# Ledger of designs, part 64: designed miniproteins, single chains, continued (2)

Each design is a single chain, and the fold is of that chain. pLDDT is the mean over its residues in the fold that is shown.

## One batch from the design tools (miniprotein)

Design m6211
Fold by ESMFold2-Fast:
Parts: structure tokens; C-alpha cells; sequence
Structure m6211 (fold): chain A 97 residues (1-97)
């Protein structure tokens, strides 16, 4: 197929950061998980600036910010669920490009 767009490449990078953060969360590394979710959120904000369908990336970014706050508060289940929802929305954004 054609090469991914710059927005798609950024969204894939955000999903990788979030996947690493979820592993840190499962290992009890709350601060590292929160940093990873914030990095995913920032990367998706950059993707949204150049995307054809920015709304999905913006919504995913907001959910990753909420996941980071939940992780910092020790709410593992909420952080994990929010991060998974954010990954799903970011993936839908990639499919929409």
C-alpha cells in the first residue's frame, strides 16, 4: 500500500508509547505510566494539527491525559480502561486517513 501519512506515523508512535505505559502500569510503575500516557497525548495533539480527521486524535489525546491523572492517583482500572479507549480512537483515526 502507500506509505503512511505523517499524521498516521505520529498516531502509531502514540499507540507505541501508550502500550509501553500500560506495561509500566501493570508493573506498578505509576509515574512512568503517567509520563507515557502524557507523551502519547502530546504526540496525538501533533497528529491532529496535520490530520484529515483531527477530532478522533484530539479525543484520544484527552483520554490519555485522563489516563495519566488516574495512574498518578493509583486508579489502575480507570487508567487502563481510559488508555485502551484512547488507543481504539487513535486506531480509528488512522483508518480514517
Amino acid sequence: GPLPTEAEALAVMAIIHATIALKELDEGNYDSAAEGFRLAAETLRKAAEIAKHPELYRQASELFEQAAVAAENGDYETAKELARQAIELASQGIDAE
Scores: mean pLDDT 88

Design m6212
Fold by ESMFold2-Fast:
Structure m6212 (fold): chain A 97 residues (1-97)
Amino acid sequence: SVVTLPPTEENREAAKFLIMAARVLGLDVDDADIETLARAVGLSREAVEEALAASREELLRWIARLLAEAGASEEEIREVAENLGVSVETLRRLMRE
């Protein structure tokens, strides 16, 4: 689509929410998806990539807290880290915050 929305705070929050939802659902968000999302919400690719980085950090902190509260095993932590594409060390560090 060639129709774009202005890069408002609402559009940025909508993009962030969609990215977080996609990650939680285990959807593989690649370069083509980033381009499509940017076009759909009227943001630049750079703005969507920044939102992806920010939403990934927030998602990681949220999941880390849930794992810590649930008393997740070493195996469960490894599986979640692999599914999210992060190191076990990064996830463990967030669990300790």
Scores: mean pLDDT 66

Design m6213
Fold by ESMFold2-Fast:
Structure m6213 (fold): chain A 93 residues (1-93)
Amino acid sequence: MLEEKIEELREKALKEMLSLNPDTKEEEIERIKEEMEKLKNVAVTTRKLDAETVAVEVVDKKTNFYFKGEGLNDEEVAELGKKLEPHIKEELA
């Protein structure tokens, strides 16, 4: 789902940041993740419509980006996740 893909993108970006200090402990990584969750600019809400489609609402508070789509299948959700990758990276900058 899109929320899972956004979480994966945040985790990837966080790992890229932490490559600057590879001795950062898992406990500190977990604290950073919790802090990021509180301050995240991209909010994603998904609602299941049927067995094959979902409704998705995306808000990026930093760029004033708003997207609302209904009847999205898994492939369309995946493409939306890719489009949101720059916004997720900007959250962590």
Scores: mean pLDDT 69

Design m6214
Fold by ESMFold2-Fast:
Structure m6214 (fold): chain A 76 residues (1-76)
Amino acid sequence: MEQEKLAEEAREILKKLGMSQDAIDVVAEQLLGMKDIEESRRIVKALKESKDALEIIKNIKEESEKELKELEEKLK
């Protein structure tokens, strides 16, 4: 049950990260097959941290694009 919850959390995170369904399925199957629940928890935590980092990068990119567009409009 705990491993199934961790596998589902990993699926949600990987989907948000834009990974393919095949890659998501492979990671989820590996988590379900792990004997050490603490190792599974470490992996899910690492995925959450990666998701947060990618969301920050995405926000910075969106802000940079907006500033660049405003600068282009001022130069027209």
Scores: mean pLDDT 71

Design m6215
Fold by ESMFold2-Fast:
Structure m6215 (fold): chain A 69 residues (1-69)
Amino acid sequence: MDPVAFLTSIPGIDEELARRLVETFGSIENLANASVEEIARIPGIDEDLARSIKLAAQGEMGLLPPGPP
């Protein structure tokens, strides 16, 4: 699946931001494994958007965490 097309399906992500995410992390798998803080370091991404991106990427990879602590 095209990672840019996947990322643009997330509310708040345009093609430019999706390309920047892929350029920074290299893959959706790497993005799923990145911390919220690392994702939020990209200009234009706040912590709430970073959480949405991480959860979506983890869902694609099947890496969702077991329920809340």
Scores: mean pLDDT 76

Design m6216
Fold by ESMFold2-Fast:
Structure m6216 (fold): chain A 59 residues (1-59)
Amino acid sequence: METRVLRRTIPSTDPAEAQAELDRLKAELEAQGHRVTAASIRPSADGRGYEVTLVAEVP
């Protein structure tokens, strides 16, 4: 098993849209057989969106 870190920039200033995208990415990873062990959202450094980070275990 391998730990993989996935980072995505969401070009939306709406935190609800950032959360929805995080939930979608988590569901996609889990559908592929990956196990999401951690997830976080933070504002991007440029203030134009959010950065989402997912940590997953890959078989």
Scores: mean pLDDT 80

Design m6217
Fold by ESMFold2-Fast:
Structure m6217 (fold): chain A 86 residues (1-86)
Amino acid sequence: DRVEELRKVLLDPEASEEEKIRAVEELKPLLSDEDPEVRKAAVRALIEFAKQPGLSDEEIEAIQEALVPLFNSDDEEVRKFAESLV
């Protein structure tokens, strides 16, 4: 539910840059959530946002910062899942 709420903000063409960056920050802890389904949904939402055209440098930086911990996660499943989506 929270992931879907954040995904709607990220994909909303009327949402401000500030709102989208905040949504990426809110997704960051969900990328390492204890529930594997929540982690996968959050990664998917972030990847969908990353594929949007016309992202600002700040939006791109926020996405990259959120993704970097996934490749260095102690959770092998999270790392492999992130690698499979990039």
Scores: mean pLDDT 75

Design m6218
Fold by ESMFold2-Fast:
Structure m6218 (fold): chain A 86 residues (1-86)
Amino acid sequence: SKMEEKGKKKLKIMEEGLAKLEEEARKTVNELKSRSEREKAVELTIEHIEALAERLIDENKDNEELQKKIKELADETIAKLRAYVE
């Protein structure tokens, strides 16, 4: 259906956006010498991911399954970022 195709496209855009944010965070963290600076950089990236997820969920309120997938992807990426600086 048209809604399924649109949802799949939105999900792919989010996956690509999250991958880019994760890679940018990794590069930034690798340039930073202190643990506190690395933790702060990760926290800022997490805030960007949460804002992106909230925006996409708000844009797709009529699609509960897409909302769940968006939240799952955001939560998974956030967990990976937090683990990276441990």
Scores: mean pLDDT 81

Design m6219
Fold by ESMFold2-Fast:
Structure m6219 (fold): chain A 81 residues (1-81)
Amino acid sequence: GEKQLLLELIGQTLRLIGLEFDLELDPRDPALLAEARALIADIKRLLAQAKAMGNADLVAFAQKVLARAEALLAKAEALLG
């Protein structure tokens, strides 16, 4: 498990970076809100898995990615709806 969870968190981090870039290029894309919400849901599931595994480093990583994703959603909501 832990290696798979780490790779999934890295994947979600790359997805987050892509959405942050998309928001800067086209803040009027309504798909960004739906994608940001889906990303947050996915990261929350990975955070729950990290907590269940008792891996403090993966929990910390997931929490940092989640906070950044929630900041993206807040910015997108302010700009798009």
Scores: mean pLDDT 86

Design m6220
Fold by ESMFold2-Fast:
Structure m6220 (fold): chain A 70 residues (1-70)
Amino acid sequence: SNADLAKELRALAPTLRDVTAADLSDREYLERLRANIEAAIATLEKESPDIAPLLAGLRRALALVDEHLA
């Protein structure tokens, strides 16, 4: 459910702590969220190798959003 997905996303990264079930019912929001997570992963991989746990959380969040969009 969108509520379960929102709860999981909020646990994975600080930047996702405010995501709600209502947000996840908006396809445009999901597409923007996906693009923002992907951009954040790319930026952090380049500039901050010491924050591996945050990268792991963001990669998991990206996978969950991709599953929800499918």
Scores: mean pLDDT 80

Design m6221
Fold by ESMFold2-Fast:
Structure m6221 (fold): chain A 71 residues (1-71)
Amino acid sequence: MSRQQIAEAVQQSLISMGVPKEMADEFKKRLEESKTPEQMREVAEEFAKKSPEELQSQIRSIGQAGADAFG
């Protein structure tokens, strides 16, 4: 699975969870700029910290799945 495909899948998952499209688009952009699975996890943690508490766990889980698919 390519970095582009992972970023797209994550974006769609976030939108499906009710995350605003603008925020999901920024997350996708940051994942596409990530060069390692570790950087993808860092992006997920950064976005989780900026998100409502209800979404933090789900954002971390999606970020972990994306990192695992890349590495």
Scores: mean pLDDT 76

Design m6222
Fold by ESMFold2-Fast:
Structure m6222 (fold): chain A 64 residues (1-64)
Amino acid sequence: SDEEAELEKKREEIRKLYLEVFSTGNEKQKKEAEKIVLEAMRNPKDLETLEKAYEKLRKILEEK
């Protein structure tokens, strides 16, 4: 397993999605994205936490 590389990649993907939400999202979406990122950063080495953050951010982008 390449867990360290996966964690780094996932954090970068989260950062990218967060910036995309802030570029394209409405006020509610931006606020929700901020909460998601803050929660992920409490446990930056927990892959499950990072995966959930990524999925939540992706869902925001899909919701219009």
Scores: mean pLDDT 82

Design m6223
Fold by ESMFold2-Fast:
Structure m6223 (fold): chain A 81 residues (1-81)
Amino acid sequence: SADERRKSILMFRILALKSEADFLAEKQKDTNPELAKQAQALSQRLDDLFTKMKNGEVSLEEVEAELDRLQDELDALVAEA
């Protein structure tokens, strides 16, 4: 179904964004520990979002809106790195 496809795409987006946050945290851990902590916190929020979506606890619209916010936060951290 269209909803099943959308869910799969959103799950992929969460995992991709989490990978970017994890990479940023590892890269910055010695040079900018505070930025690394913020990236780790963002990665944990993405893990929580993934779990809630897998369990059907959030709507796809809510997931998409939260991903937009988390992407903006990651983009801000990358700009400071």
Scores: mean pLDDT 89

Design m6224
Fold by ESMFold2-Fast:
Structure m6224 (fold): chain A 69 residues (1-69)
Amino acid sequence: SPLDALQRELTRLQIQRGVFTIARGAERMVLERNPQDESSRAVVADLDAQIAALTAQIAALQAQIAALQ
């Protein structure tokens, strides 16, 4: 059903966001020890942007699922 397809896509996006959240946590630990490490800072910024984009996609998809129920 269309609802089943949307639920599978939601799960996929949630897993991707989880992976990036774990990676961000690891990079933040490095940055806490070396606050001037521009490479680690850039990686954290990139991960923050990707997490924000996924969060917006998840919210939009959840709204679509709610509208079908």
Scores: mean pLDDT 90

Design m6225
Fold by ESMFold2-Fast:
Structure m6225 (fold): chain A 74 residues (1-74)
Amino acid sequence: MASLEELAAVVEVDPAELAEWRRKLREAIAEIGEDPAAVEARLAELEARHGRRYLLAWLRYVAEVYEKHKAYLE
């Protein structure tokens, strides 16, 4: 079974950075009233289908979109 360290070496994804972005997403979704369980299920599906590099890029993109959307809603 591939470890997080082995996967990070192959796809150039830092497990600590991925965990940090997951934490930031959880904090952001709590503010907008989203279901944390539904979001975690979506993240798991994205990782399974597209890998950790895509998941990290997606998390960064969502964080940027969230900040812009938050400004728009204000």
Scores: mean pLDDT 65

Design m6226
Fold by ESMFold2-Fast:
Structure m6226 (fold): chain A 81 residues (1-81)
Amino acid sequence: SDRERLDKEVEEAIKKKVKRFRINAISSTDAINYAKELKEKGIEVEVGGDAASSDLVGSSPYVDTLIGAKPKKLNPSVKVV
């Protein structure tokens, strides 16, 4: 369900060349994969939901902002709100 929704939303965001996209995901792996795709297209990436609490997501070079969570391992450039 989340993956089907995110596949559609991410494809549309890339097509429309949006400036920023928020990924709300349970899976840290899915969040990172979508974040990488968006970041490579020059889109600013925010992560919320359960995935935002993951050290894997927090330490990722593809995430610009974490919403509602502060994992123990953070990329030096990531913003936490």
Scores: mean pLDDT 84

Design m6227
Fold by ESMFold2-Fast:
Formats: sequence, C-alpha cells, structure tokens
Structure m6227 (fold): chain A 79 residues (1-79)
Amino acid sequence: SAAEKKAKQQALLERIMDALERQLKTLLEKYKNSDSKKVALLEQAIELVKKGRENIDDLEKAQQLIEEAWRLLREASLG
C-alpha cells in the first residue's frame, strides 16, 4: 500500500539522518578548535538534519534537506 511504502521510506530516511548526524558531530569535534569555517558548515548541516526529522511526513522536503546537509558535509571535507 502507499502507506506501507511511505513508512518504509521514512524508516530509511531516519537511518540516513542518524548516520549523517553521527558523522557531522564527529567532524565538528575534530575541527572545533582548528577551523571556524568548517565548524560553521557542519553546524548548518546538523540544523538541516534536525529540520529533516521535523519534516519526515513530507518525504520530498525531508530528502531535499538531507541532500543539502550532505552537500555541506562534502564542502567541509574538501578543505
């Protein structure tokens, strides 16, 4: 059913958000005293993950927020 598909997608997004938040917090701890620009990107990404959780009933919006958080993580990782 559509409801079962939505529930499965929500569960997958929750797992992605949990993994992403853990990675972001680990990097934030690593850079907190050495790179203020990376810290700012990582803090923005963490806030986007929180907004993704708040919008879990809107799968498209939650996915867009998670994709933006991944983009910021990638930017923080490049330099």
Scores: mean pLDDT 88

Design m6228
Fold by ESMFold2-Fast:
Structure m6228 (fold): chain A 72 residues (1-72)
Amino acid sequence: SAAEILEQFRERARHLLAEAQARAKSVEEFRQQAEDIRKGLVALAERHYPELTEEIAALVEQLVAEALAAAE
């Protein structure tokens, strides 16, 4: 279902962002890695779930914004 796909992208985004934050040596490096994660997940959505791409993009953008706001 659409809800299950959105949850899979949420879990993947959170996992990738948490790993990037743990490895990043600066807030600038984390911002760059977070943008790469956003682009990668949106590209996957466009390839495999074209009908859900807008919803997945909005979800991933929100998670990236929240992660960046939490990082100093």
Scores: mean pLDDT 88

Design m6229
Fold by ESMFold2-Fast:
Structure m6229 (fold): chain A 66 residues (1-66)
Amino acid sequence: SSADAAERGVVGSLATGRPVTEEVGGRPATFTALSPTRFEVTVDGRTVVAADGREAVRAALELAGV
């Protein structure tokens, strides 16, 4: 599901400390974990900052139009 893809992006970015791109709702979404409490999510050149992994998943879904 799109939510599972977004969750993989969050977990992968935390595990690697690097940007991770996953297909969310048919769009590439890039996740960057700056800390466990600060994520950047980018879809279609639009970036949102999220305070935790759950908010990062939600941001990815909203930016992807899901």
Scores: mean pLDDT 87

Design m6230
Fold by ESMFold2-Fast:
Formats: C-alpha cells, sequence, structure tokens
Structure m6230 (fold): chain A 58 residues (1-58)
C-alpha cells in the first residue's frame, strides 16, 4: 500500500543518512576508501527512498 511504501522510504532515508555520517567519520579518520564507499551506498539508499516516495504518491 501507499502507506507501507512511505514507511519503507523513511527507513531507507534514515539508513542512507546514517551511512553518509559514518562514511564521513571514516574519511576524517583517514579511511578514505571505506568512508567513500559508505557515502556512495548512503546516496544510493537516499535515491531509492525518493523512488519509493514517488511510487507511494502515484
Amino acid sequence: SASDLAAKAEELQQLGEEDIAQGRELMAQGDSIRGTGLVIRGIGLLFQSELLREKARS
């Protein structure tokens, strides 16, 4: 349902924001490769969240 899709979108948004924050912390600690990987993954999760929100509103 639309409400289930919206709830999933919110979960993915939170996970994506957490991945980006952790990735930035790793980069600050000198782990640029792993940190960059987490930031990229987090951006992907945020993008997926937006797609689910659009599907919920269609």
Scores: mean pLDDT 88

Design m6231
Fold by ESMFold2-Fast:
Structure m6231 (fold): chain A 82 residues (1-82)
Amino acid sequence: MDEAEIEAIVREAERLLASLSEEEVRELIREYIKSDPLLAAALALRHLGYSPEEIRELLTRAVEGDYIARLYLMAAVEEVLL
């Protein structure tokens, strides 16, 4: 996964959040968690108030193998779906 793919995921998350209700966002996260887990994580982080810049950094670190970044992605998804 390259920088352009991560940027596309962050842009899609912003687009979806601008057009959807809070419950519709949760439903999409449940749907994407298996098919598009990075988009699910980006949606969850943005819903929790993380900036697009913070999300790009976390996604980049996670795909490069940063265990702590991966924990942040998982925790964000779990927090929103509780």
Scores: mean pLDDT 84

Design m6232
Fold by ESMFold2-Fast:
Order: C-alpha cells, then sequence, then structure tokens
Structure m6232 (fold): chain A 91 residues (1-91)
C-alpha cells in the first residue's frame, strides 16, 4: 500500500538524517550503530525478512540514542517510531 511505502521512505530519510548528525558529533561506536540502523531500514525496503530487519533497526537505534545529544536522540526516536508504524501497518 502507498501509506506503508511512504512510511518506509520517511523512516529511511529520517535514519539518514540522524546518521549524518551522528557522523558530526558521535563517537565511532555511535556512528557504527547509526549505519546499522540505516542498513536495516534499507533491508526493509528490499522486502527481506521484515521481522529481523525491524528488530535490528530498533536495537541499533536504541544504542545510538544512548550515545548522542538530546537533539540527535529526538531524530533517532522519530526514525524508530516510523519503523514501528510501518511494522504495524504490515499486519
Amino acid sequence: EEELDDLIDKALETANEAATRVAKEGSPEARRYAAEMVQAVEDIRRGGNIDEAYKRAVEAGEKVAELVSPETRELVQKAIDLIKKAAELRK
């Protein structure tokens, strides 16, 4: 459905925006987890194992959120929320 595709695209855009901010301010560990989050959202778009990709994206996002500024954490949380909405609509 168009709504699901739009949410996945928005999640990828938001995850990339968060990763860009992490690259400027984050530790190497935060950058690694941000890259894992982006890759997992791309895997969702490719139509792979959504449950595994969702779990990986959320886990990586939560790790990034622990390691970054409050402002970047808000962007990471927005990406996580969009991923969760996409998973719910897929039901």
Scores: mean pLDDT 79

Design m6233
Fold by ESMFold2-Fast:
Structure m6233 (fold): chain A 102 residues (1-102)
Amino acid sequence: DEEFKERLKELCERLIELCRRLIKESTDKELILEAIGLLLDAIGLLFELERIELKSTPEAEALLARAEELLEKAEKSTDLKERLELVEEALRELRQALKLAK
């Protein structure tokens, strides 16, 4: 499913941008290190997406929708710790969606 793959890539790119903003805006060393870890994991997911064929399932679509909701909340959050937690949850949902769509 090219549409599913494109949406998954778009959400990964949004997650990467949120991680970049967390790194830039934070003065908390622990938060910065966690954001760097999430950034690297998301970049790895993008590389994986280029090499595999995906078939959307209702379960994978539901996880993708959940990830999108979490990223929207993260983008609106002014609390950097809350934003980090939402980004972590979104990445987990995206990875699970990928597994179900394989």
Scores: mean pLDDT 87

Design m6234
Fold by ESMFold2-Fast:
Structure m6234 (fold): chain A 71 residues (1-71)
Amino acid sequence: DEEAELTRELIDRAVKENSGKPTDKEVTDKAIELIAGILGVPVEEVRKRTKGLNHETLVEIIREVVKEIEK
């Protein structure tokens, strides 16, 4: 739940600051799958929440969440 909450917060912040940038579809799809696993939700729900985020931003979100998991 704490990891899920952190992930949602990072997504919301990223959407505000980074929406509309170009993205690599393959990297984006893989990042969304990883985030869906962390949140315990379907991939489609993560796609809806991460609308407009580029692959670099999604990778940064994953890095932050992985840091918390490793503790």
Scores: mean pLDDT 71

Design m6235
Fold by ESMFold2-Fast:
Structure m6235 (fold): chain A 89 residues (1-89)
Amino acid sequence: SHMEEVRRLEEIRQRLIDELEKYLKENFKGPRTEKSYRLEAKRILDELQKYFGRPLTEEEADKAIELFKKNPKLTPAQIAYEIGKERKK
């Protein structure tokens, strides 16, 4: 159903936020609250979705998380470029 597609997209979004939050918590040491890690994860995801002009697919979500974990200094534009490049092969 259409409601099931909306639910799946929201599940992908929450999984992305959770994975990014976990990565930030494990790799950042400082006087931050738990809320600040989740807010930063949401910001990164929102910028990624801006470059796609749509919600990410599950495959794009997994690739984005992998790329960010390998190089957390990658911009959302660079992550979007790498995902697009891989899909052309």
Scores: mean pLDDT 70

Design m6236
Fold by ESMFold2-Fast:
Structure m6236 (fold): chain A 96 residues (1-96)
Amino acid sequence: MNEEDEKRFVELIKKAVKEGKEATFTYEGVTFHISTRVIDIKGLSEEEKKELLRKVLKEAVEEAEKAGLHPVVPALYKISEDKIQLGFITADVKLI
């Protein structure tokens, strides 16, 4: 992947996460799935936030694996003081 292709890919991901929607897009013949979750962190301690994030990450990876999708990257975005938007990117890569 060249530097311009990486930049465009990152911009597509950022747009999907910012819109808070599940999105599917195809890039160079590979289909990518973006899923998002909104986590309420209001009133949680730092340890409770860490454990909740670990649990959500684990569940999302397990769901992707069950669907036959390999997770490309998990991404975490803070929306507000009380809520975090968590994004996951998975790819359906068929090796020829």
Scores: mean pLDDT 66

Design m6237
Fold by ESMFold2-Fast:
Structure m6237 (fold): chain A 80 residues (1-80)
Amino acid sequence: SEEELLRAQLEIYTRILKLAAEEKKKAKSIEEQQAINAKVDAMEATMGTFSLAQLRELLERLKSAKTLEEAIAAIEEIAK
């Protein structure tokens, strides 16, 4: 349903934003922060194409993800 899809997407996005915030704490320049923002935008665009089943699989993978790069890898693997 649309409600289930929206809930899954919001939970995933919340987890990604937390990982991005941790990476931004380590950023040494404005350019590095902009690169992190660009990665988050690309991740959101890709997730917008996902089915509910793909979003649920991504959410399970994100439970063990510790970095933004691990989250990106999970999205790319599911997008195959």
Scores: mean pLDDT 85

Design m6238
Fold by ESMFold2-Fast:
Formats: sequence, structure tokens, C-alpha cells
Structure m6238 (fold): chain A 83 residues (1-83)
Amino acid sequence: GPREERIRALVAEIRAIARRHLSPEQLARVEALLDEMARTTDPAAIAAALGEIGRILRESGLSEEAKERVQRLLVELHILLTE
């Protein structure tokens, strides 16, 4: 449905940003966290995984505009996954 399509779009954009800016090791960690989120229904585990993805991306040397974009994507994804 529209919610699942939006979640897929947000995850795809996060992956696209990660592929452009992260090392292969950092990218593998983000992919592992995205996989963990897809397999859990625990809101605390989802929040922790999203927080760690955000930390990795912010520490990767993104521009301030890209960091702000990432934060908006992660907030929207958190709301959709924990409603």
C-alpha cells in the first residue's frame, strides 16, 4: 500500500546517499542495520538502528544540507515504522 511504498522510497534514498558518501565497510554496516529493521517489530530496536544509521551518515563528511536531508528521511522512516 502507500505506506509500504513510502517506506521503500525512503530506504532507497538512504541507500543512495550511503552509496555516494560511505566507505564499503560503513555501507555494509548501514545495510546490516536496514536488514535488522526489516526483520524486527520492536520499536526500540528500530529507533536504535535508525539512530546508528544517522550517526554513521553524519560522521561521513556530508555537507550540512545533506545531513539535514538525512535527518528528515530518518525521522519520517521512524514515524512510519513505529506507528
Scores: mean pLDDT 86

Design m6239
Fold by ESMFold2-Fast:
Structure m6239 (fold): chain A 68 residues (1-68)
Amino acid sequence: MESILELLDRALRSLEKGNYPIDHFEKLVEVLEQSVREIMKREGLSDSDIKKIIEYIREKAKKIKEKL
């Protein structure tokens, strides 16, 4: 899980640096959440573990969105 969170942090940081309009940023975050959910479900991760990863994405995305 730590390595996944590190990869997600890097992805979100790249989105922040891309200086996207808020609506585009929100759509990119939604695509990221959907992709992560689908991949983690296929890898056999529990719903509770998937929820923790999605919550992490949402928390980081919210902080970035406040700067846009």
Scores: mean pLDDT 76

Design m6240
Fold by ESMFold2-Fast:
Structure m6240 (fold): chain A 86 residues (1-86)
Amino acid sequence: EERIKATKEAAKNITDAQLAGMYAELLWAEERGREQLIENLKKEADAIGVTLEQLKEAYEKLMDTDPVIKEALARRRALEEAFRAA
């Protein structure tokens, strides 16, 4: 069962970036009150066998790996540790 599921997902060649893009499009549609587009995006996610939670996780992972955001958070933590060590 799990092996068959993994094979189907590999055959779809769906990347984390593509899943993150779908979630970003969903957020854009929600901001603009595009109800039909929201429903279509949810149906598309169901059709490709992913949950909205998986789309959100992919989006959050991509945001966490953004070099500007990641560097800013790392610098902030380093400053907090430096104040504690001094």
Scores: mean pLDDT 65

Design m6241
Fold by ESMFold2-Fast:
Structure m6241 (fold): chain A 61 residues (1-61)
Amino acid sequence: SVEDQLRELQRRAREHDREFLRQLEEAFAAGDQDRVDRLMEEHRRWQDELSAEGDRLRAQL
């Protein structure tokens, strides 16, 4: 169902956020500002993609 797909999308988003924070902490500890900037940009793109997918799913309700 669309509701099940939305729940899976939320679970996936939470897991991606957790992994992002772990990688960001590692990059900060290493003093790697270029990696921090790249991770921030990639995470923003993932959030945009997940938001768009969620909007498409909700439009089917």
Scores: mean pLDDT 85

Design m6242
Fold by ESMFold2-Fast:
Structure m6242 (fold): chain A 71 residues (1-71)
Amino acid sequence: MDAARQALLDALQPVKEQAIELMVKLGLSKEKAEQIAQILVTQAAQQALLGKPLSPQEILDRAKKIAQKLK
């Protein structure tokens, strides 16, 4: 279980970086953007383990909505 989750988190690292950059451009601090991106990729990994994987675009869309709501 944990090893599979870690592999999914590793595969999601590029999307995590894109989410951080997107949220920072939308007005969030780097620290807050990193925390939110970590939550989003952890959620995406959990959904993939349940057979409901999120696309990179869906993760980025969630990041955008969160950043817009927090500004």
Scores: mean pLDDT 80

Design m6243
Fold by ESMFold2-Fast:
Structure m6243 (fold): chain A 83 residues (1-83)
Amino acid sequence: MSPRELFLKYAKPKDGKVTYEEAAKAAAIVGEKFFGLPYELAYKYGLEEAKKYDKDGDGKLTVEEAYRAAHAAIGRALLEVLE
């Protein structure tokens, strides 16, 4: 399963939208399984990035916004674990 396929499986989009928590959990699972990141660190940054990518402020992300937020979150977590 690709990182994108795993992300979509756990993001659980409904009506083309995902919640911040669903997006953050999906990002954390992908970060852990593909990048060896600590789940809690990727989840923390996932929530922060989800809030930034919510352009309409409705508490939900489109699938594309959620995917971009996940990329940003995983990138931040990778930089955090570098010495």
Scores: mean pLDDT 82

Design m6244
Fold by ESMFold2-Fast:
Structure m6244 (fold): chain A 86 residues (1-86)
Amino acid sequence: SKEEIKKEIEELRKEVDTLRAQVDELMAQGKTEGARKARIAIDKSEHYIRKAEEALKNGDINKARSYVRAARNYIELAKKIIEEAK
């Protein structure tokens, strides 16, 4: 439903905020290459979150779901990069 996708988008935005804080910690620790790579993945996830929000605004539920999946994939990639950089 539209409400389910809205909730998923809110959860993805919270995960992005957490990951950005973790990237800041990596930078403070001098793990600059890991931080840089994670930031790229986070930026891509935010791009797809924005596309999901626009698709919902336009009533395109299937497109919104596809963009949510893309955002999740980049969030999972960012998590992996951060863990490997620790």
Scores: mean pLDDT 90

Design m6245
Fold by ESMFold2-Fast:
Structure m6245 (fold): chain A 75 residues (1-75)
Amino acid sequence: MTVAENGELLLDPDVAQAESLGVSVSGKGLTIARLPRSKRAEAAAIPGVIKVIDLGDEVLVLATSEAYEALRALL
């Protein structure tokens, strides 16, 4: 369910998808958020964003816990 201590929006399918693409999320205190693709550029500009994964009309954003509030503002 959650991989970030701050409790950002996390879903098991999103975590599994990120890990299947070679991104280790589990146990690193990282957050993952699913955003519409229109928010991709805004998300990529946030300090602490590690990876953005394109899913067509949506993106998965992997980030440190420090990016939590900025990512939450895009949800």
Scores: mean pLDDT 63

Design m6246
Fold by ESMFold2-Fast:
Structure m6246 (fold): chain A 73 residues (1-73)
Amino acid sequence: MEEEGKKLIEEGERLIKEGKELLEEGKKLVEEGEKSGDLKLLLRGIGTVLRGIGLITEGELKIKKGKKLLEEA
């Protein structure tokens, strides 16, 4: 139980970090697309932002589950 909870927290932290990096990358692509009028770059940026949000959400849920497992151990 403790090992499983710790693994979930570690996985969640990794996903949040990866998601935040994608969110930052996506924001830059959106900004560049808006400034240049490059619709393809803008759409790519939006997709990258959405993927980043998805990873952050998944990571947060894994951390919450992992913490709960550690509390009930």
Scores: mean pLDDT 85

